# Designed miniproteins, single chains, part 31

Each design is a single chain, and the fold is of that chain. pLDDT is the mean over its residues in the fold that is shown.

## One batch from the design tools (miniprotein)

Design m1061
Fold by ESMFold2-Fast:
Structure m1061 (fold): chain A 89 residues (1-89)
Amino acid sequence: AEEEYVEALAELLRREGWSEEEIREAREEARRYLAALRERLLAAGVPEERFEELLRLRAEIARALLAGDEARLAELTARLQALVAEILA
């Protein structure tokens, strides 16, 4: 899930004209952010399955953006919002 998200993000940034050096730094920043987020969520009692679902949805959103699939993007964004609401409940 984590590497799938990071790679989808890298592809999206490359499509937007970012340099390979900028993409490399963005990938490292994303990995650090996700590691910290995972640790915080687990400490708060959120199961890892929910974190993996969050990452899968984010990766799919990035892929939908790359594909220009507006219908898929809308569906995935709604699912992400629902998942975040469940985590915060």
Scores: mean pLDDT 80

Design m1062
Fold by ESMFold2-Fast:
Structure m1062 (fold): chain A 56 residues (1-56)
Amino acid sequence: MTVKATKDIVDTRVKPVKIPKGFTIEEEVLKQLLMKYGGYSEEEVNEILKKYFERI
């Protein structure tokens, strides 16, 4: 299911991830990218999706 960023997301942790407002991606692909390249845990990814993304 496609999700859209509702806000600009910037992570300055170990692996910086920058996602602009309006960015669209498949939810499953986004979870994999955030966990593998962003250094997020599964719980953190679920919080990010709930807080910053909407389903379209």
Scores: mean pLDDT 73

Design m1063
Fold by ESMFold2-Fast:
Structure m1063 (fold): chain A 69 residues (1-69)
Amino acid sequence: AELTPEQTRVNSLVVRAANELLANKDDPQKVSEIEKRALEELSTIYPKEKAEQIVKAIRDAVDAQVAMD
């Protein structure tokens, strides 16, 4: 299985954003800043609608992990 340079960049952005969201889950201001940064970076690769869907998926995954106490 081979990733394109774009897929590698997207995977790095997703992993970084997910880790930062998880680390700052109790800080709404930092969460908002992380989401905005991820959206801006993903919007350079994907249309805004797709970038927003990816950011939402990252957030939903982090929220699901946090709910598993």
Scores: mean pLDDT 79

Design m1064
Fold by ESMFold2-Fast:
Structure m1064 (fold): chain A 127 residues (1-127)
Amino acid sequence: MKEELIKKAEQLRKKGEEAVKNGDYKTAADYFIEAGRYYGLAGKTDEAAESFEKAHEMYEKAGDQANAELARGLAYASKGDYDKAIEEFRKAANIYYEQGDLKKATAAYLYAVLLAMEKGISPIKAA
């Protein structure tokens, strides 16, 4: 089971690298996010962080600021830097909310809340 997760992550990472070669930065970033998720499920936290960092870079090149901040938050969380992860998830949630994507805004906010609970810090203060 873990070996299958790692193999899937490696296949997705390779597809991401091919997309980068073709200049398709958004598709590359989407593959790197999925690779990071599978590495994370397999307990490969360093490989997960690296994949999320690549996704962040690719989303920035694609001009997708909301997904770039989300990917950066996931990279920080994979490294155990929860304070920075909370800040990035809050930024992503605010951008998604302003874009009208309430589902992605809620998901990003939920990531911030879950991490804040481990640190005893409020991710977003109610107005």
Scores: mean pLDDT 84

Design m1065
Fold by ESMFold2-Fast:
Formats: structure tokens, C-alpha cells, sequence
Structure m1065 (fold): chain A 68 residues (1-68)
């Protein structure tokens, strides 16, 4: 599925960005929470619940922006 591929790319990109922020001295607690939400979103993608996955990735992105 093209949608599944796009969500997987987004999830991977968010994890890479979160790790980069932690390496650069950003808020490690917010980074950990963001990564946990990405992982939960990926679990919902595997279940075929793309709406819940998208919401979790949106929440992760908001935490990443706050960690900067």
C-alpha cells in the first residue's frame, strides 16, 4: 500500500530527527516520549489502523518540535 509506505517513511524520519535532537542536547524526556509514540504508531500501521497511526505520528512530531 502506498499509504503504508508513506507512513513508514514518515515514522522513520521522525525517529531519525528525534535521535539527532537528543545528540545535539535537546530535551531527552520529550525525545523518549516522541520515539514511544512513533513506535506505537508503527504498531497501529501493522494492524491496518492508519487513522490512529497518523494521529500518533502527529503527536510525536509536536513533541519533537517542543524538544528543540
Amino acid sequence: SELKRQLAIRATGLKIRAIGIEIDGGDSDLVKEAIAKVNKGMDYMDQGDYDTAQKLLDEAEALIRKAE
Scores: mean pLDDT 88

Design m1066
Fold by ESMFold2-Fast:
Structure m1066 (fold): chain A 87 residues (1-87)
Amino acid sequence: ASTFEDLTNMTKEQATEYLTKNFPDYDIKPVTVKPEEFTAPNMTGIALRDKGLKVGDEVLIAVKKGVDMRSALLSTDPNNVKFFKVK
């Protein structure tokens, strides 16, 4: 299973609507890729590198409600955080 999905066919607004409808138990947030996230040796860093994302790219992140965003970004559990690249 992947913690990252490519939604580059959608604008940020379209992808936010799609994700809000399909992930109602998650908070959808826009995030700018930071160097520490990109170089992380966890599932987040792997997903960002595998999809050719660059530092400064904007992605949408689905964070499970009740999970702290910082903990979710460092998590290897795909149920806590999902990343989506947008147009």
Scores: mean pLDDT 65

Design m1067
Fold by ESMFold2-Fast:
Structure m1067 (fold): chain A 86 residues (1-86)
Amino acid sequence: SELDRLVTINLFRLLSISSESYVIQRQAQRRGDQDAAAQAQSIQDQVDKLAQQIMDHKDDISKIKDIQQQLDGLTDQALTLAKQVQ
């Protein structure tokens, strides 16, 4: 179903962003960039909250679509931060 597809895709994207933000955080810490490290931690915290919301609302297509929009924003934030800590 469309709902099952959206749940699966967004959970996969959350796992991907979690892994990416962890790498960014470690790179920022290695560089001594405390602000970037804090931003990466914030992304991880937001990913954890969105993952919980998907699990709590996996039968609500409107809620999953709303979470997808928030995840798009976090993806852009993580990509921008990754470029800054290279």
Scores: mean pLDDT 87

Design m1068
Fold by ESMFold2-Fast:
Structure m1068 (fold): chain A 64 residues (1-64)
Amino acid sequence: MKEVVERLVRQAREAGLSDEVVERLRREGEKAAEGFEKNREKITKDSDEGLQLMKESADKIAEE
């Protein structure tokens, strides 16, 4: 999960988003990843749904 957050942060920086937006993206992504880690036993499938939720959160932050 942390690797996915790092990729999203890198993509945001490459897209030219401000450092403030990138930091918000990182914090929200890490928070989501921690949530999935705590509930890993309830998440029996591949993390596709988790990755999608993190991506949607990142897009929402970028629009704020």
Scores: mean pLDDT 66

Design m1069
Fold by ESMFold2-Fast:
Structure m1069 (fold): chain A 85 residues (1-85)
Amino acid sequence: SSELEKLIQETLERLSTLSKEDQWAKIEVMKLEIRRLSGTDKEKAIKLSKILIEALKWLKKQYPEDKELLDKEIKSLERLLEQTS
């Protein structure tokens, strides 16, 4: 949806203004929020998971040295979304 695309773009813009340390901290906060919501608000958890996948893809472009770890996390989230759709 256009709303999801806007939220992804806003998230990427915010990440681009942060230090590498704060970018990773924000990713960890998003992971915790997804886990918290998975049992209470599945639709919001799915939406945040899609935003997190795009954030992780953006980090892969910024930090090629972290590509292997980030690719593994992206694939794990994509598989989870396929099972929950």
Scores: mean pLDDT 85

Design m1070
Fold by ESMFold2-Fast:
Structure m1070 (fold): chain A 80 residues (1-80)
Amino acid sequence: SEEEEYAIKQAESGKEWVEELAAERLAKETNPKEREVIREWRERLLEVYDEAIRDKASLEDLKKKVFKLLEEFEKELLEI
């Protein structure tokens, strides 16, 4: 459907956003432990987008999963 095609395109754009976000954070971070956390969260976020593309997930489901993961990511970085 057109809705599924739109959702896939949004998920692909989201993957590009994740790569940019990870690159920007890694460019600013010198702590090896924090850099490792950023790389792990990059992989986890990319997996969520890949799963959404495979499963033709709704944009709302994708947004919910991404938001939760970003919240967990920020919390983990604060604990370092």
Scores: mean pLDDT 83

Design m1071
Fold by ESMFold2-Fast:
Structure m1071 (fold): chain A 105 residues (1-105)
Amino acid sequence: MVVEREVGLLLAQLVTLFESEGELEAAKRLDEASQNLDRDELLELARELVEEIYKDDESKREFYLLFLDLLEEEKEDEGGEKIRKLAEAVKAGKSPEEIRKIYYS
């Protein structure tokens, strides 16, 4: 496998999502690219596809772009779980105080 397990799981989820939305060409492009691109290149392609497909759906676009950012960060930092919880709290409309608690935990 050319990509790490976490990126492979992201790829599988995005391919499934694109297929469910009827975006078969985008799903195929991402799957085929996984054979020739490294992790960083694959994440960049996924970001471009998300921006293209969800250009008229800001909420979905922001969600998937944030998810991609978290996965990219998890590769570099063992604190990825904490960052994921922070992003989840922000999307849930948690107060700055609650977000701070997650950050310092």
Scores: mean pLDDT 64

Design m1072
Fold by ESMFold2-Fast:
Structure m1072 (fold): chain A 65 residues (1-65)
Amino acid sequence: GPVLTVRIKPGHAAIRSDGSLVPAGSVLTLENPVRLPDGFIRGVDVATGQTVVFGESSVEVLSER
């Protein structure tokens, strides 16, 4: 499926399905990313298997395939 790799921008975070935060500077690789209304992205983190959600403006896109 499609794969998206992002870096969390300074001062921003992503939220995992368990409520924990992915801090600024973290690099996430997501399987099957979905662009949601209002500029959010949801995907499955390949490292943890957890669903992660973040604002599209909160990340720098490093790779999309």
Scores: mean pLDDT 86

Design m1073
Fold by ESMFold2-Fast:
Structure m1073 (fold): chain A 80 residues (1-80)
Amino acid sequence: SVYEKVSETLQKFSPEVQEQVLRLVQAIHANRLDPAAVRAHAEQLKALFEEVVEDEEELRLLHQVIDEMLAELERLAAQE
């Protein structure tokens, strides 16, 4: 699955990069009711992946998961 491949890619990152990813994901969730803040943090996460991921297919899958996460958070925000 896409999520399994993404998990494998994330596990290849250094502990420092993994911590940065977790902090950005936490910031996205903490600001889920602020679409501008969510988008800004998601763009930072995509930029981090572009800097550290050399494989174009792995990068594409990571961007896809971020886009899916944003769609889910937007749907959840509409319910609150």
Scores: mean pLDDT 78

Design m1074
Fold by ESMFold2-Fast:
Structure m1074 (fold): chain A 66 residues (1-66)
Amino acid sequence: AKVEVKAEGDTYTIKGEGPGGKYEGTGKDGAEVFAEIQKVTEVAGVEAGALAQAKAVEAARERLLA
């Protein structure tokens, strides 16, 4: 699976690709980001969803500590 999470301003852009296809979404807070990760899981597969979760946590931590 291929997953990318970028933090831009107050927004997180999540892109996931896996056996089921590709999904791109955007979220501003933890609830929105969680919803986008769920969609990555549904479209791209559970491996892509798990990777998106890990990368989203990393991006959020980077923002909070910077």
Scores: mean pLDDT 78

Design m1075
Fold by ESMFold2-Fast:
Structure m1075 (fold): chain A 77 residues (1-77)
Amino acid sequence: SVKITATASRDDDGRLVVRSEASDPDVQEFARLAERTVETGDPDSAEEARRRLDELGQEVLQKILEAKNALADEELA
């Protein structure tokens, strides 16, 4: 299991911002890349990234997508 905490919020301009923290530096570096991929809102880029990632990278991306989806669900309530 990947040990990572991710949160999503909106900045003052209404832009999606994702922040993550992990104790493993390799996980943390990948998490930063995944944060940028998710923040751009490009679904094709997200799908292409998933195809190229190993299991660890896919787990990190999934945690960040879950944070984004939780924010979106809260905004629709």
Scores: mean pLDDT 70

Design m1076
Fold by ESMFold2-Fast:
Structure m1076 (fold): chain A 88 residues (1-88)
Amino acid sequence: SAAAQAQIAALQARLKELYARLKALEDKLSPKELLRLLTHLITAGGSLVVAETMIRNGQDPSLVQAQLDAAQAELDAVERELDAVQAR
């Protein structure tokens, strides 16, 4: 749907913004923190690719929404951790 496509675009933009924040804070992150944050971003990106593929294949809107919700949760986790790092 147009709404699902708009949500994918918004989450892709948010992923790009969080990756830029991660790079800016790189010197403040331990290797373990960096790996964890990158893993969340990669997982979010994967969920968005799956959602896009589901839309293309005419899959049920509720299954698409589940992938978008999963991507949102991963990006929320990254944002919370980056906010904590900035507050150090």
Scores: mean pLDDT 90

Design m1077
Fold by ESMFold2-Fast:
Structure m1077 (fold): chain A 73 residues (1-73)
Amino acid sequence: SAAEVNALIARLREDPTDVDALLRLAHLAQEDPDNPALQRAIAYLGSLSPLLAASLRYVAEKPPSDTSGPQLP
């Protein structure tokens, strides 16, 4: 849903460390990779913050075998 994607973008703009929003957006991208709303959202995040775009790509690639979650090094 475009509305859901927009809501996730708004959350990430206010809190770029919101892992739940990152995981949800990555999950939507995997389920519907040709969705133009998702493609536009990822491009939009990249224009606002390259870190947000990189985080989304990293989470989307990582398999669900590690339950440690997001942690600062």
Scores: mean pLDDT 65

Design m1078
Fold by ESMFold2-Fast:
Structure m1078 (fold): chain A 67 residues (1-67)
Amino acid sequence: GSVPSLGPLVAAMAGASREAFRRAVVRFGISPRGPNSTRDPEVADWEALPREELLARVRAALGLPPF
């Protein structure tokens, strides 16, 4: 499958706040093993979300304040 358009944004955020991103990954049980997320149902559900919904969930998981 193709890399989602939010992938580069999440990667950039991980560079700046990788610890917050790790907390989100642990919280949602996402495996950090490559771009193949079909192994984890949680990640598969995330892939099904629209980009704005996915971004909102990432923001919430990182503990970012409401915009």
Scores: mean pLDDT 49

Design m1079
Fold by ESMFold2-Fast:
Structure m1079 (fold): chain A 86 residues (1-86)
Amino acid sequence: LEEALEAVREAALARGYSEEEVERGVEEVREAYERGEVSELDLEKLRLLAEIELERLRLSEVLPEEEVMKRTEELRKEALEKLAEL
């Protein structure tokens, strides 16, 4: 839970959301998990998506947009394959 929430927080802040918006979103996910509306698999999906977004932002600093899109698509495909093994 905390690992997934931290990844989401980092990605959202890096994307330009305010700290207030990020903490509100993180708390909503935490509450949904406590209510059983979000599963461990959903948390793992959120963590992987957040990590992919962070990598996309990192790549955008050094690579052209076309290359960033291509690499990001590869990462999403890899994440989906990894989730299918769970």
Scores: mean pLDDT 76

Design m1080
Fold by ESMFold2-Fast:
Structure m1080 (fold): chain A 97 residues (1-97)
Amino acid sequence: TRAELEALLAQLEALLARVKAEVGNPLAITSLESAIELAREGIEKKDPLLVEIALGLVLITIGVMKVAGEDQKAIDALEEAARLLDQMRALLLEELG
């Protein structure tokens, strides 16, 4: 439902606020901000491709951060974001089918 999609978006926004306050990793913050913007557009336009692009961006950022030896807390936050985006994608696909 729309309410379930909005709840997942709120969880992503809360995660971004937590990363800004507790982790402060610029790459994780930028990735989350971009992913949230794409996810918001995906919900508004009922376009699962925009959510898929957001998920792809987060997954690529996780890969880059792991290779760079970045803060594990930042990586964990992005992995949580990837799970939320995957759930959002699945729900949006169900609403279209």
Scores: mean pLDDT 86

Design m1081
Fold by ESMFold2-Fast:
Structure m1081 (fold): chain A 83 residues (1-83)
Amino acid sequence: EEFQKEVEELKSFIDEAVKLIRENPKDEETRKKLIEMFQEKFGLDKETAEKVVDLLLKGYYEQAANLIVLKRLFPDRKGEVEL
Protein backbone atom coordinates (compact mmCIF):
# COMPACT_ATOMS: atom_id res chain seq x y z
CA GLU A 1 0.00 0.00 0.00
CA GLU A 2 2.96 2.27 -0.70
CA PHE A 3 0.91 3.62 -3.61
CA GLN A 4 -1.01 5.85 -1.19
CA LYS A 5 2.17 7.73 -0.25
CA GLU A 6 3.05 7.97 -3.94
CA VAL A 7 -0.44 9.32 -4.69
CA GLU A 8 0.00 12.02 -2.03
CA GLU A 9 3.28 13.12 -3.62
CA LEU A 10 1.67 12.92 -7.05
CA LYS A 11 -1.19 15.16 -5.94
CA SER A 12 1.32 17.64 -4.53
CA PHE A 13 3.18 17.70 -7.85
CA ILE A 14 -0.08 18.12 -9.76
CA ASP A 15 -1.06 21.00 -7.48
CA GLU A 16 2.16 22.80 -8.42
CA ALA A 17 1.50 22.12 -12.13
CA VAL A 18 -2.05 23.46 -11.74
CA LYS A 19 -0.70 26.67 -10.22
CA LEU A 20 1.50 27.14 -13.29
CA ILE A 21 -1.47 26.51 -15.60
CA ARG A 22 -3.65 28.97 -13.66
CA GLU A 23 -1.02 31.71 -14.03
CA ASN A 24 -0.54 31.08 -17.76
CA PRO A 25 -3.62 29.30 -19.14
CA LYS A 26 -3.63 28.10 -22.76
CA ASP A 27 0.08 28.78 -23.26
CA GLU A 28 1.39 26.22 -25.76
CA GLU A 29 4.88 26.44 -24.24
CA THR A 30 3.49 25.65 -20.79
CA ARG A 31 1.62 22.64 -22.19
CA LYS A 32 4.74 21.24 -23.87
CA LYS A 33 6.82 21.83 -20.75
CA LEU A 34 4.28 20.04 -18.56
CA ILE A 35 4.16 17.06 -20.92
CA GLU A 36 7.95 16.72 -20.70
CA MET A 37 7.94 17.17 -16.92
CA PHE A 38 5.37 14.40 -16.41
CA GLN A 39 7.26 12.10 -18.78
CA GLU A 40 10.52 12.61 -16.85
CA LYS A 41 9.01 12.62 -13.34
CA PHE A 42 6.74 9.57 -13.73
CA GLY A 43 8.19 7.77 -16.75
CA LEU A 44 5.01 8.16 -18.76
CA ASP A 45 4.70 7.58 -22.48
CA LYS A 46 4.16 10.78 -24.48
CA GLU A 47 0.58 9.72 -25.28
CA THR A 48 -0.26 9.22 -21.61
CA ALA A 49 1.52 12.42 -20.56
CA GLU A 50 -0.45 14.36 -23.19
CA LYS A 51 -3.72 12.95 -21.82
CA VAL A 52 -2.69 13.83 -18.25
CA VAL A 53 -1.81 17.42 -19.20
CA ASP A 54 -5.03 17.72 -21.24
CA LEU A 55 -7.04 16.64 -18.20
CA LEU A 56 -5.22 19.17 -16.01
CA LEU A 57 -5.91 21.94 -18.52
CA LYS A 58 -9.61 21.00 -18.45
CA GLY A 59 -9.62 21.09 -14.64
CA TYR A 60 -9.96 17.32 -14.15
CA TYR A 61 -7.18 17.09 -11.58
CA GLU A 62 -8.39 13.92 -9.87
CA GLN A 63 -8.83 12.22 -13.26
CA ALA A 64 -5.28 13.19 -14.21
CA ALA A 65 -3.82 11.81 -10.97
CA ASN A 66 -5.89 8.64 -11.32
CA LEU A 67 -4.68 8.10 -14.90
CA ILE A 68 -1.03 8.24 -13.83
CA VAL A 69 -1.63 5.76 -10.99
CA LEU A 70 -3.77 3.50 -13.17
CA LYS A 71 -1.14 3.38 -15.93
CA ARG A 72 1.46 2.31 -13.37
CA LEU A 73 -0.75 -0.29 -11.64
CA PHE A 74 -2.48 -1.69 -14.74
CA PRO A 75 -0.13 -1.24 -17.73
CA ASP A 76 -1.63 -4.31 -19.43
CA ARG A 77 -5.26 -3.22 -19.07
CA LYS A 78 -6.68 -0.93 -21.73
CA GLY A 79 -10.10 0.57 -22.36
CA GLU A 80 -11.37 0.31 -18.77
CA VAL A 81 -10.88 4.02 -18.07
CA GLU A 82 -13.01 6.61 -19.88
CA LEU A 83 -14.51 4.19 -22.35
Scores: mean pLDDT 70

Design m1082
Fold by ESMFold2-Fast:
Structure m1082 (fold): chain A 63 residues (1-63)
Amino acid sequence: HHMEELKRREAELKARGERVQKLIDEINKLRSDFSKNPEETMKKIDELQKELRAEALRDAAER
């Protein structure tokens, strides 16, 4: 009776996990490239960190 809701939540959690992992991968890539362009890299990392925080806040709000 709540099987469709469970499927929806699983799909949403998977999609969110993929988005978060992609953000983490981008941050790690930028960290490895830091020495090549530190000013721009710092700005990009800060933006991605804010996106990660926003995803965490959305998760907490849904809870």
Scores: mean pLDDT 75

Design m1083
Fold by ESMFold2-Fast:
Structure m1083 (fold): chain A 69 residues (1-69)
Amino acid sequence: MILDEKITEEHKKAMEEMIKLIRDYLNGKISLEELLEEMEKINKKYGKDSPMIQIMYGVVLAIYKSGSG
């Protein structure tokens, strides 16, 4: 169920951190495993009230699962 998106300064900073992590992964600075681990930490803290953070984490998790099969 999609809940109302919370866009506080903390949620915005969390989303910006997630975007930076994705960029670091695409540039070969971090592994997919490191990306997933850091994204999971952000999702556990902020994902409960942010569908966008949940979706971003879910996309990375789906990529990880497709690569491990």
Scores: mean pLDDT 77

Design m1084
Fold by ESMFold2-Fast:
Structure m1084 (fold): chain A 102 residues (1-102)
Amino acid sequence: MKKEYAELAKKYAEEAEEAAERGLELAKRALELGGREASLRGTAAAIAAIGAKFGGEKAAEMAENAKTDEQAKKYAEMAKKNAESGRAAEELAEEALAYAEE
């Protein structure tokens, strides 16, 4: 089980990174187009995306180094939460781009 949780945490960390990268590209585009709402939402999305990426990476490392199944499971859950946060950041970046296009 410990190895399975570590592998699951790595998968969620990868999902968090991919979502964060997409969110950062969208946020950059919104910021380049400009506008008050686009700039505020784009900046917030970029910060959230960076946080999700690093949080996911740390959770995966902690799951791999966990001494018990319970610890590994906890860190896999943390990695999953960061993948969800990465997707939320991507969605916020999409909203920022929509404001920029008005």
Scores: mean pLDDT 86

Design m1085
Fold by ESMFold2-Fast:
Structure m1085 (fold): chain A 93 residues (1-93)
Amino acid sequence: MEEERKEKLKKLIDEYMDAVESRKDWDKFVELTEEIKKLIDELGLNRAEREAAKQNPLAVLSLTKEEVKKYEKNIEDLAALFAGAGEGLIEQG
């Protein structure tokens, strides 16, 4: 079940990275950003996984070497998504 969510997250991140690079479909970019945040929250990343995501966000997704190269250019954007997804819960506490 967790693997299904991770696979969906990989696909959405792929579409998100393409949308960020193209900047042609702003509505799709906003929609994908929100959907990715929801899936990251649903994954229930623990503290160690979130720290790993800050240093290498691709490690959480169990990506192949080819997939890693694809996302390397957008690592900072991915790290921001993983960092932001859980901060709201901490600020409310």
Scores: mean pLDDT 59

Design m1086
Fold by ESMFold2-Fast:
Structure m1086 (fold): chain A 69 residues (1-69)
Amino acid sequence: MKEATQRFLDALRERLKAGEPATIETVARVLAELFGISYEEALEIVREGFKKNLSLYEIVQKALEKKKA
């Protein structure tokens, strides 16, 4: 769980270093690639997270739950 959140943060940092904008779309791409869920599923999770002001840990937990389903 903590390891998954750290991997997500590290992946986001690399995308930002590569010049990708810090948008919902960039966050969703990283989430989808890292956890093996679809981009559409990742977009829904990230958008919900922003609307509900969820922590990064909670966003990662939602992605892991989608992967298990």
Scores: mean pLDDT 77

Design m1087
Fold by ESMFold2-Fast:
Structure m1087 (fold): chain A 63 residues (1-63)
Amino acid sequence: VYGNFEIYVSDSASEAVELARELRRDPRVKRVTLGAPPGTDVSDVDFGGLVFSPSSVVVAELK
């Protein structure tokens, strides 16, 4: 499904996780997908998906 997307790239896995948590709490955001290196603590990111990536990236689907 195509919708409005916002994509963020970070040099820090911890920053990407924090951004994903913030976006997940935004009522305008439908879904958040987090890409992060293996071993990143994502226990608090339960909305959307998680994919492992050599860089940290957050994708927010707005509608």
Scores: mean pLDDT 63

Design m1088
Fold by ESMFold2-Fast:
Structure m1088 (fold): chain A 103 residues (1-103)
Amino acid sequence: SAMEELYQGMKNIRTGYLTLKKMYEKKGYTDAAESIQKQIDELDEAIKNKASAAELKKIAEKVREEAKKHKELALKKNDTSSVNIEDTIIDQVDALIAKIDAL
């Protein structure tokens, strides 16, 4: 179903974010890691509560904005690996928003 595909998209974003959070914690990017944890918590709540497509879009747009901010931090630190993971998350979020807009 369309909604199950959206929830799977959110789960994929969550998996990427969990990996990135652990990486940022190890690198000492404490504020960025804390911000990512808040986004993970919001994704978890949306999945558990079977959030509407409109609510999923708002969460996805917020994830996109935060990912762009964290990418800028990674770029300033010449952290190519983190930049690549952020780009993957942004691409996944953009694909999810496109699926929601097609409903």
Scores: mean pLDDT 87

Design m1089
Fold by ESMFold2-Fast:
Structure m1089 (fold): chain A 66 residues (1-66)
Amino acid sequence: SMADEADRYGALAVIYGGQGREEEATRAVRKAAEAGMSPAGLRSLADALRKEGAERAAEEAYRLAE
């Protein structure tokens, strides 16, 4: 389902973010949004990415949540 796909990309973004792979993390965030992740989901993803130190990916997730 689209929800499952969005959640999968969200999890991948956090993994890449934790590894310092900012470009892949940011791409995964965009794919989560394209797969229909809700604004609330994107904000939660952004908070998780900030905790991992993935600042650019977090900023993109906050931007997409608008």
Scores: mean pLDDT 87

Design m1090
Fold by ESMFold2-Fast:
Order: structure tokens, then C-alpha cells, then sequence
Structure m1090 (fold): chain A 86 residues (1-86)
């Protein structure tokens, strides 16, 4: 889930696996939207956030952004996902 993805991101922040943790967070956001039966607008926003996370992970793998930037982005999206689920 999101907590597991966040933990993975924190651990990966000490290694080159940070991109995988970021992708896990995107998958968790999609799963949460599906399981909670959110309105279509919220589901669309969740899907968009998941896509942005996947794009950020790819950019990190290509060396276009730093692990620190990827982590900061993941933290912001995790906070936004929590807001959408409230």
C-alpha cells in the first residue's frame, strides 16, 4: 500500500532503487482509488498522479532528475493522494 511504498522509497533513497519505490507508490495510489470506490473525478486524478509518478521514475532512471528530486516528488504525491482519499 502507500505506507509500504513510502517505506520502500525511504530505503531506496540510500541506493539506486529509488525509482522502483516511486513506481510502487504510483501503483499503490491506483489500488487505493479502486478499493475505496472513489468518484470518477477522484479516480481520474489518482490515475493522473500515478502517471506523473511513473514519468518521474523513468526520468530518474534516465538520469534526468536526481534521487533527491524523485523523493521530494514522491512525498508531495503521497500527501496529495492522502488528501484525495479524505
Amino acid sequence: DREEARRALAEAGLSDAAADALRSLAAAARLAARRLGLPEERVEEMARLAAEQEEAAERMRRGEISEEEARAFAERVAARVAELLA
Scores: mean pLDDT 64

Design m1091
Fold by ESMFold2-Fast:
Structure m1091 (fold): chain A 57 residues (1-57)
Amino acid sequence: SNIERALAAFNKLLAQGLSAAVARQMVLTDYREASRDPNAPVKVSEEEIEELERLLG
């Protein structure tokens, strides 16, 4: 799912040495951009963005 993929990306960024705040911002920015782009290869709903914001803090 998009949520599981986003959490995996977040954890991968943390493993690369990024702070939680920076990793969170990068993941949320990527998924927010995908939700606004009708031609994005991955379709992301606003509900999934809200859930990611809750899960990532």
Scores: mean pLDDT 79

Design m1092
Fold by ESMFold2-Fast:
Structure m1092 (fold): chain A 62 residues (1-62)
Amino acid sequence: STRDELVAIAKRMVDMKNAGNSVEEIREEADRLIGTITDPEARAQAENVLRTLLAEKEAEEA
């Protein structure tokens, strides 16, 4: 389901952040995964999760 797909994408992004991947690495992988989402609302939700995660990571690296 779209919900399961969103959860899987969110987990992947969080796992990459926790593993110490760079902002660029997370963005590239997220762009690839979000690009597979056909539902515009689900895509927007995934983009919002990515935006929040990257902002948090950048703040932690400052």
Scores: mean pLDDT 79

Design m1093
Fold by ESMFold2-Fast:
Structure m1093 (fold): chain A 55 residues (1-55)
Amino acid sequence: SEIEEKKQKLVEALLKAGFELLENNVVVSPETGTETNIDTGETRFSPEGERRLAE
Protein backbone atom coordinates (compact mmCIF):
# COMPACT_ATOMS: atom_id res chain seq x y z
CA SER A 1 0.00 0.00 0.00
CA GLU A 2 0.96 3.67 -0.24
CA ILE A 3 1.40 3.73 3.54
CA GLU A 4 4.04 0.99 3.25
CA GLU A 5 5.97 3.14 0.76
CA LYS A 6 5.86 6.14 3.11
CA LYS A 7 7.01 4.02 6.05
CA GLN A 8 9.87 2.59 3.98
CA LYS A 9 11.06 6.09 3.04
CA LEU A 10 10.81 7.25 6.65
CA VAL A 11 12.79 4.23 7.89
CA GLU A 12 15.40 4.76 5.15
CA ALA A 13 15.86 8.42 6.14
CA LEU A 14 16.15 7.52 9.83
CA LEU A 15 18.60 4.67 9.13
CA LYS A 16 20.69 7.09 7.07
CA ALA A 17 20.69 9.36 10.12
CA GLY A 18 22.00 6.43 12.23
CA PHE A 19 18.78 5.06 13.73
CA GLU A 20 18.12 1.38 14.49
CA LEU A 21 14.82 -0.38 13.76
CA LEU A 22 13.09 -2.23 16.61
CA GLU A 23 10.33 -4.86 16.39
CA ASN A 24 7.43 -2.56 17.40
CA ASN A 25 7.96 -0.33 14.35
CA VAL A 26 10.09 1.96 16.50
CA VAL A 27 13.47 3.31 15.43
CA VAL A 28 16.16 4.26 17.95
CA SER A 29 19.25 6.42 17.57
CA PRO A 30 22.29 4.42 18.76
CA GLU A 31 23.97 7.69 19.80
CA THR A 32 21.18 9.40 21.77
CA GLY A 33 18.51 6.74 22.34
CA THR A 34 15.85 8.86 20.60
CA GLU A 35 12.84 6.65 19.83
CA THR A 36 10.53 7.25 16.85
CA ASN A 37 7.38 5.28 16.05
CA ILE A 38 7.28 4.84 12.26
CA ASP A 39 3.52 4.25 12.28
CA THR A 40 2.67 7.55 14.05
CA GLY A 41 5.86 9.56 13.46
CA GLU A 42 6.12 10.46 17.16
CA THR A 43 9.63 10.98 18.53
CA ARG A 44 10.80 10.92 22.15
CA PHE A 45 14.02 10.61 24.11
CA SER A 46 14.53 7.55 26.27
CA PRO A 47 16.04 7.67 29.78
CA GLU A 48 18.93 5.57 28.45
CA GLY A 49 19.62 8.10 25.70
CA GLU A 50 19.52 10.96 28.20
CA ARG A 51 21.97 9.10 30.46
CA ARG A 52 24.35 8.41 27.56
CA LEU A 53 24.43 12.09 26.61
CA ALA A 54 24.99 13.15 30.24
CA GLU A 55 28.08 10.97 30.56
Scores: mean pLDDT 67

Design m1094
Fold by ESMFold2-Fast:
Structure m1094 (fold): chain A 76 residues (1-76)
Amino acid sequence: MTLAEMLISQAATKAREAKALGLDDLAAKVMQAVKDAQARLKAHKNDTLVQSQIAIELQKVIEETTKAIEEARKAK
């Protein structure tokens, strides 16, 4: 289990939370990022630079999605 794999799981969880709050477009966008990251990781499993890039990108997506979820919970 790599850092990138852990972040993929975390991003998928955030996508489900966004969908539960009615943020369907955000949830779809995050799930697409998860699928793209999984495809990249599978194609470049031995490329440390690609794995690091995926981890950085997913961390940003998780952070931005978490902010949007918190704002939606306040507004309904």
Scores: mean pLDDT 81

Design m1095
Fold by ESMFold2-Fast:
Structure m1095 (fold): chain A 63 residues (1-63)
Amino acid sequence: MQAQHVELVGRYLATRGSPQAPLGVKDIGKALGLSATTVREALEVLEAEKKVARSAGGYYAVA
């Protein structure tokens, strides 16, 4: 995974995603011009770092 992709996904979720409006992998990919695979891998890294969380509706940033 390229560091810039992780940063882009994390920043986008911090700006656009919330627990009340979680974002799906496909929605993030369309917004950032990234493949679903790239977005999923970036989200896995961010979730491992405790920077994002997953809900039934999708992903959102945590502090």
Scores: mean pLDDT 77

Design m1096
Fold by ESMFold2-Fast:
Structure m1096 (fold): chain A 85 residues (1-85)
Amino acid sequence: MEEKIKEYLKYMKELAEKLKDEESLKIIEETEKKVEELIKEGKLEEAKKLLEETGREIGERMKEKLEEYAKENAEKGEALEAAAA
């Protein structure tokens, strides 16, 4: 359980870093601290619940950022294709 929690947190951090979403990174870091405290107290179920709730909130927030990122990359991709053609 603890290892899976750490892997999921790492995955969320990597996504937020790729999207340059500093706000999501801050939320993830705050959640990581709370999750670590809950794990130390043996409250694994509460840690999992908090992680799932935070994951949903970040997922919804990141949907907008993912759409913006995809649009920006599409514009850059079009410019690169035009230069290569």
Scores: mean pLDDT 70

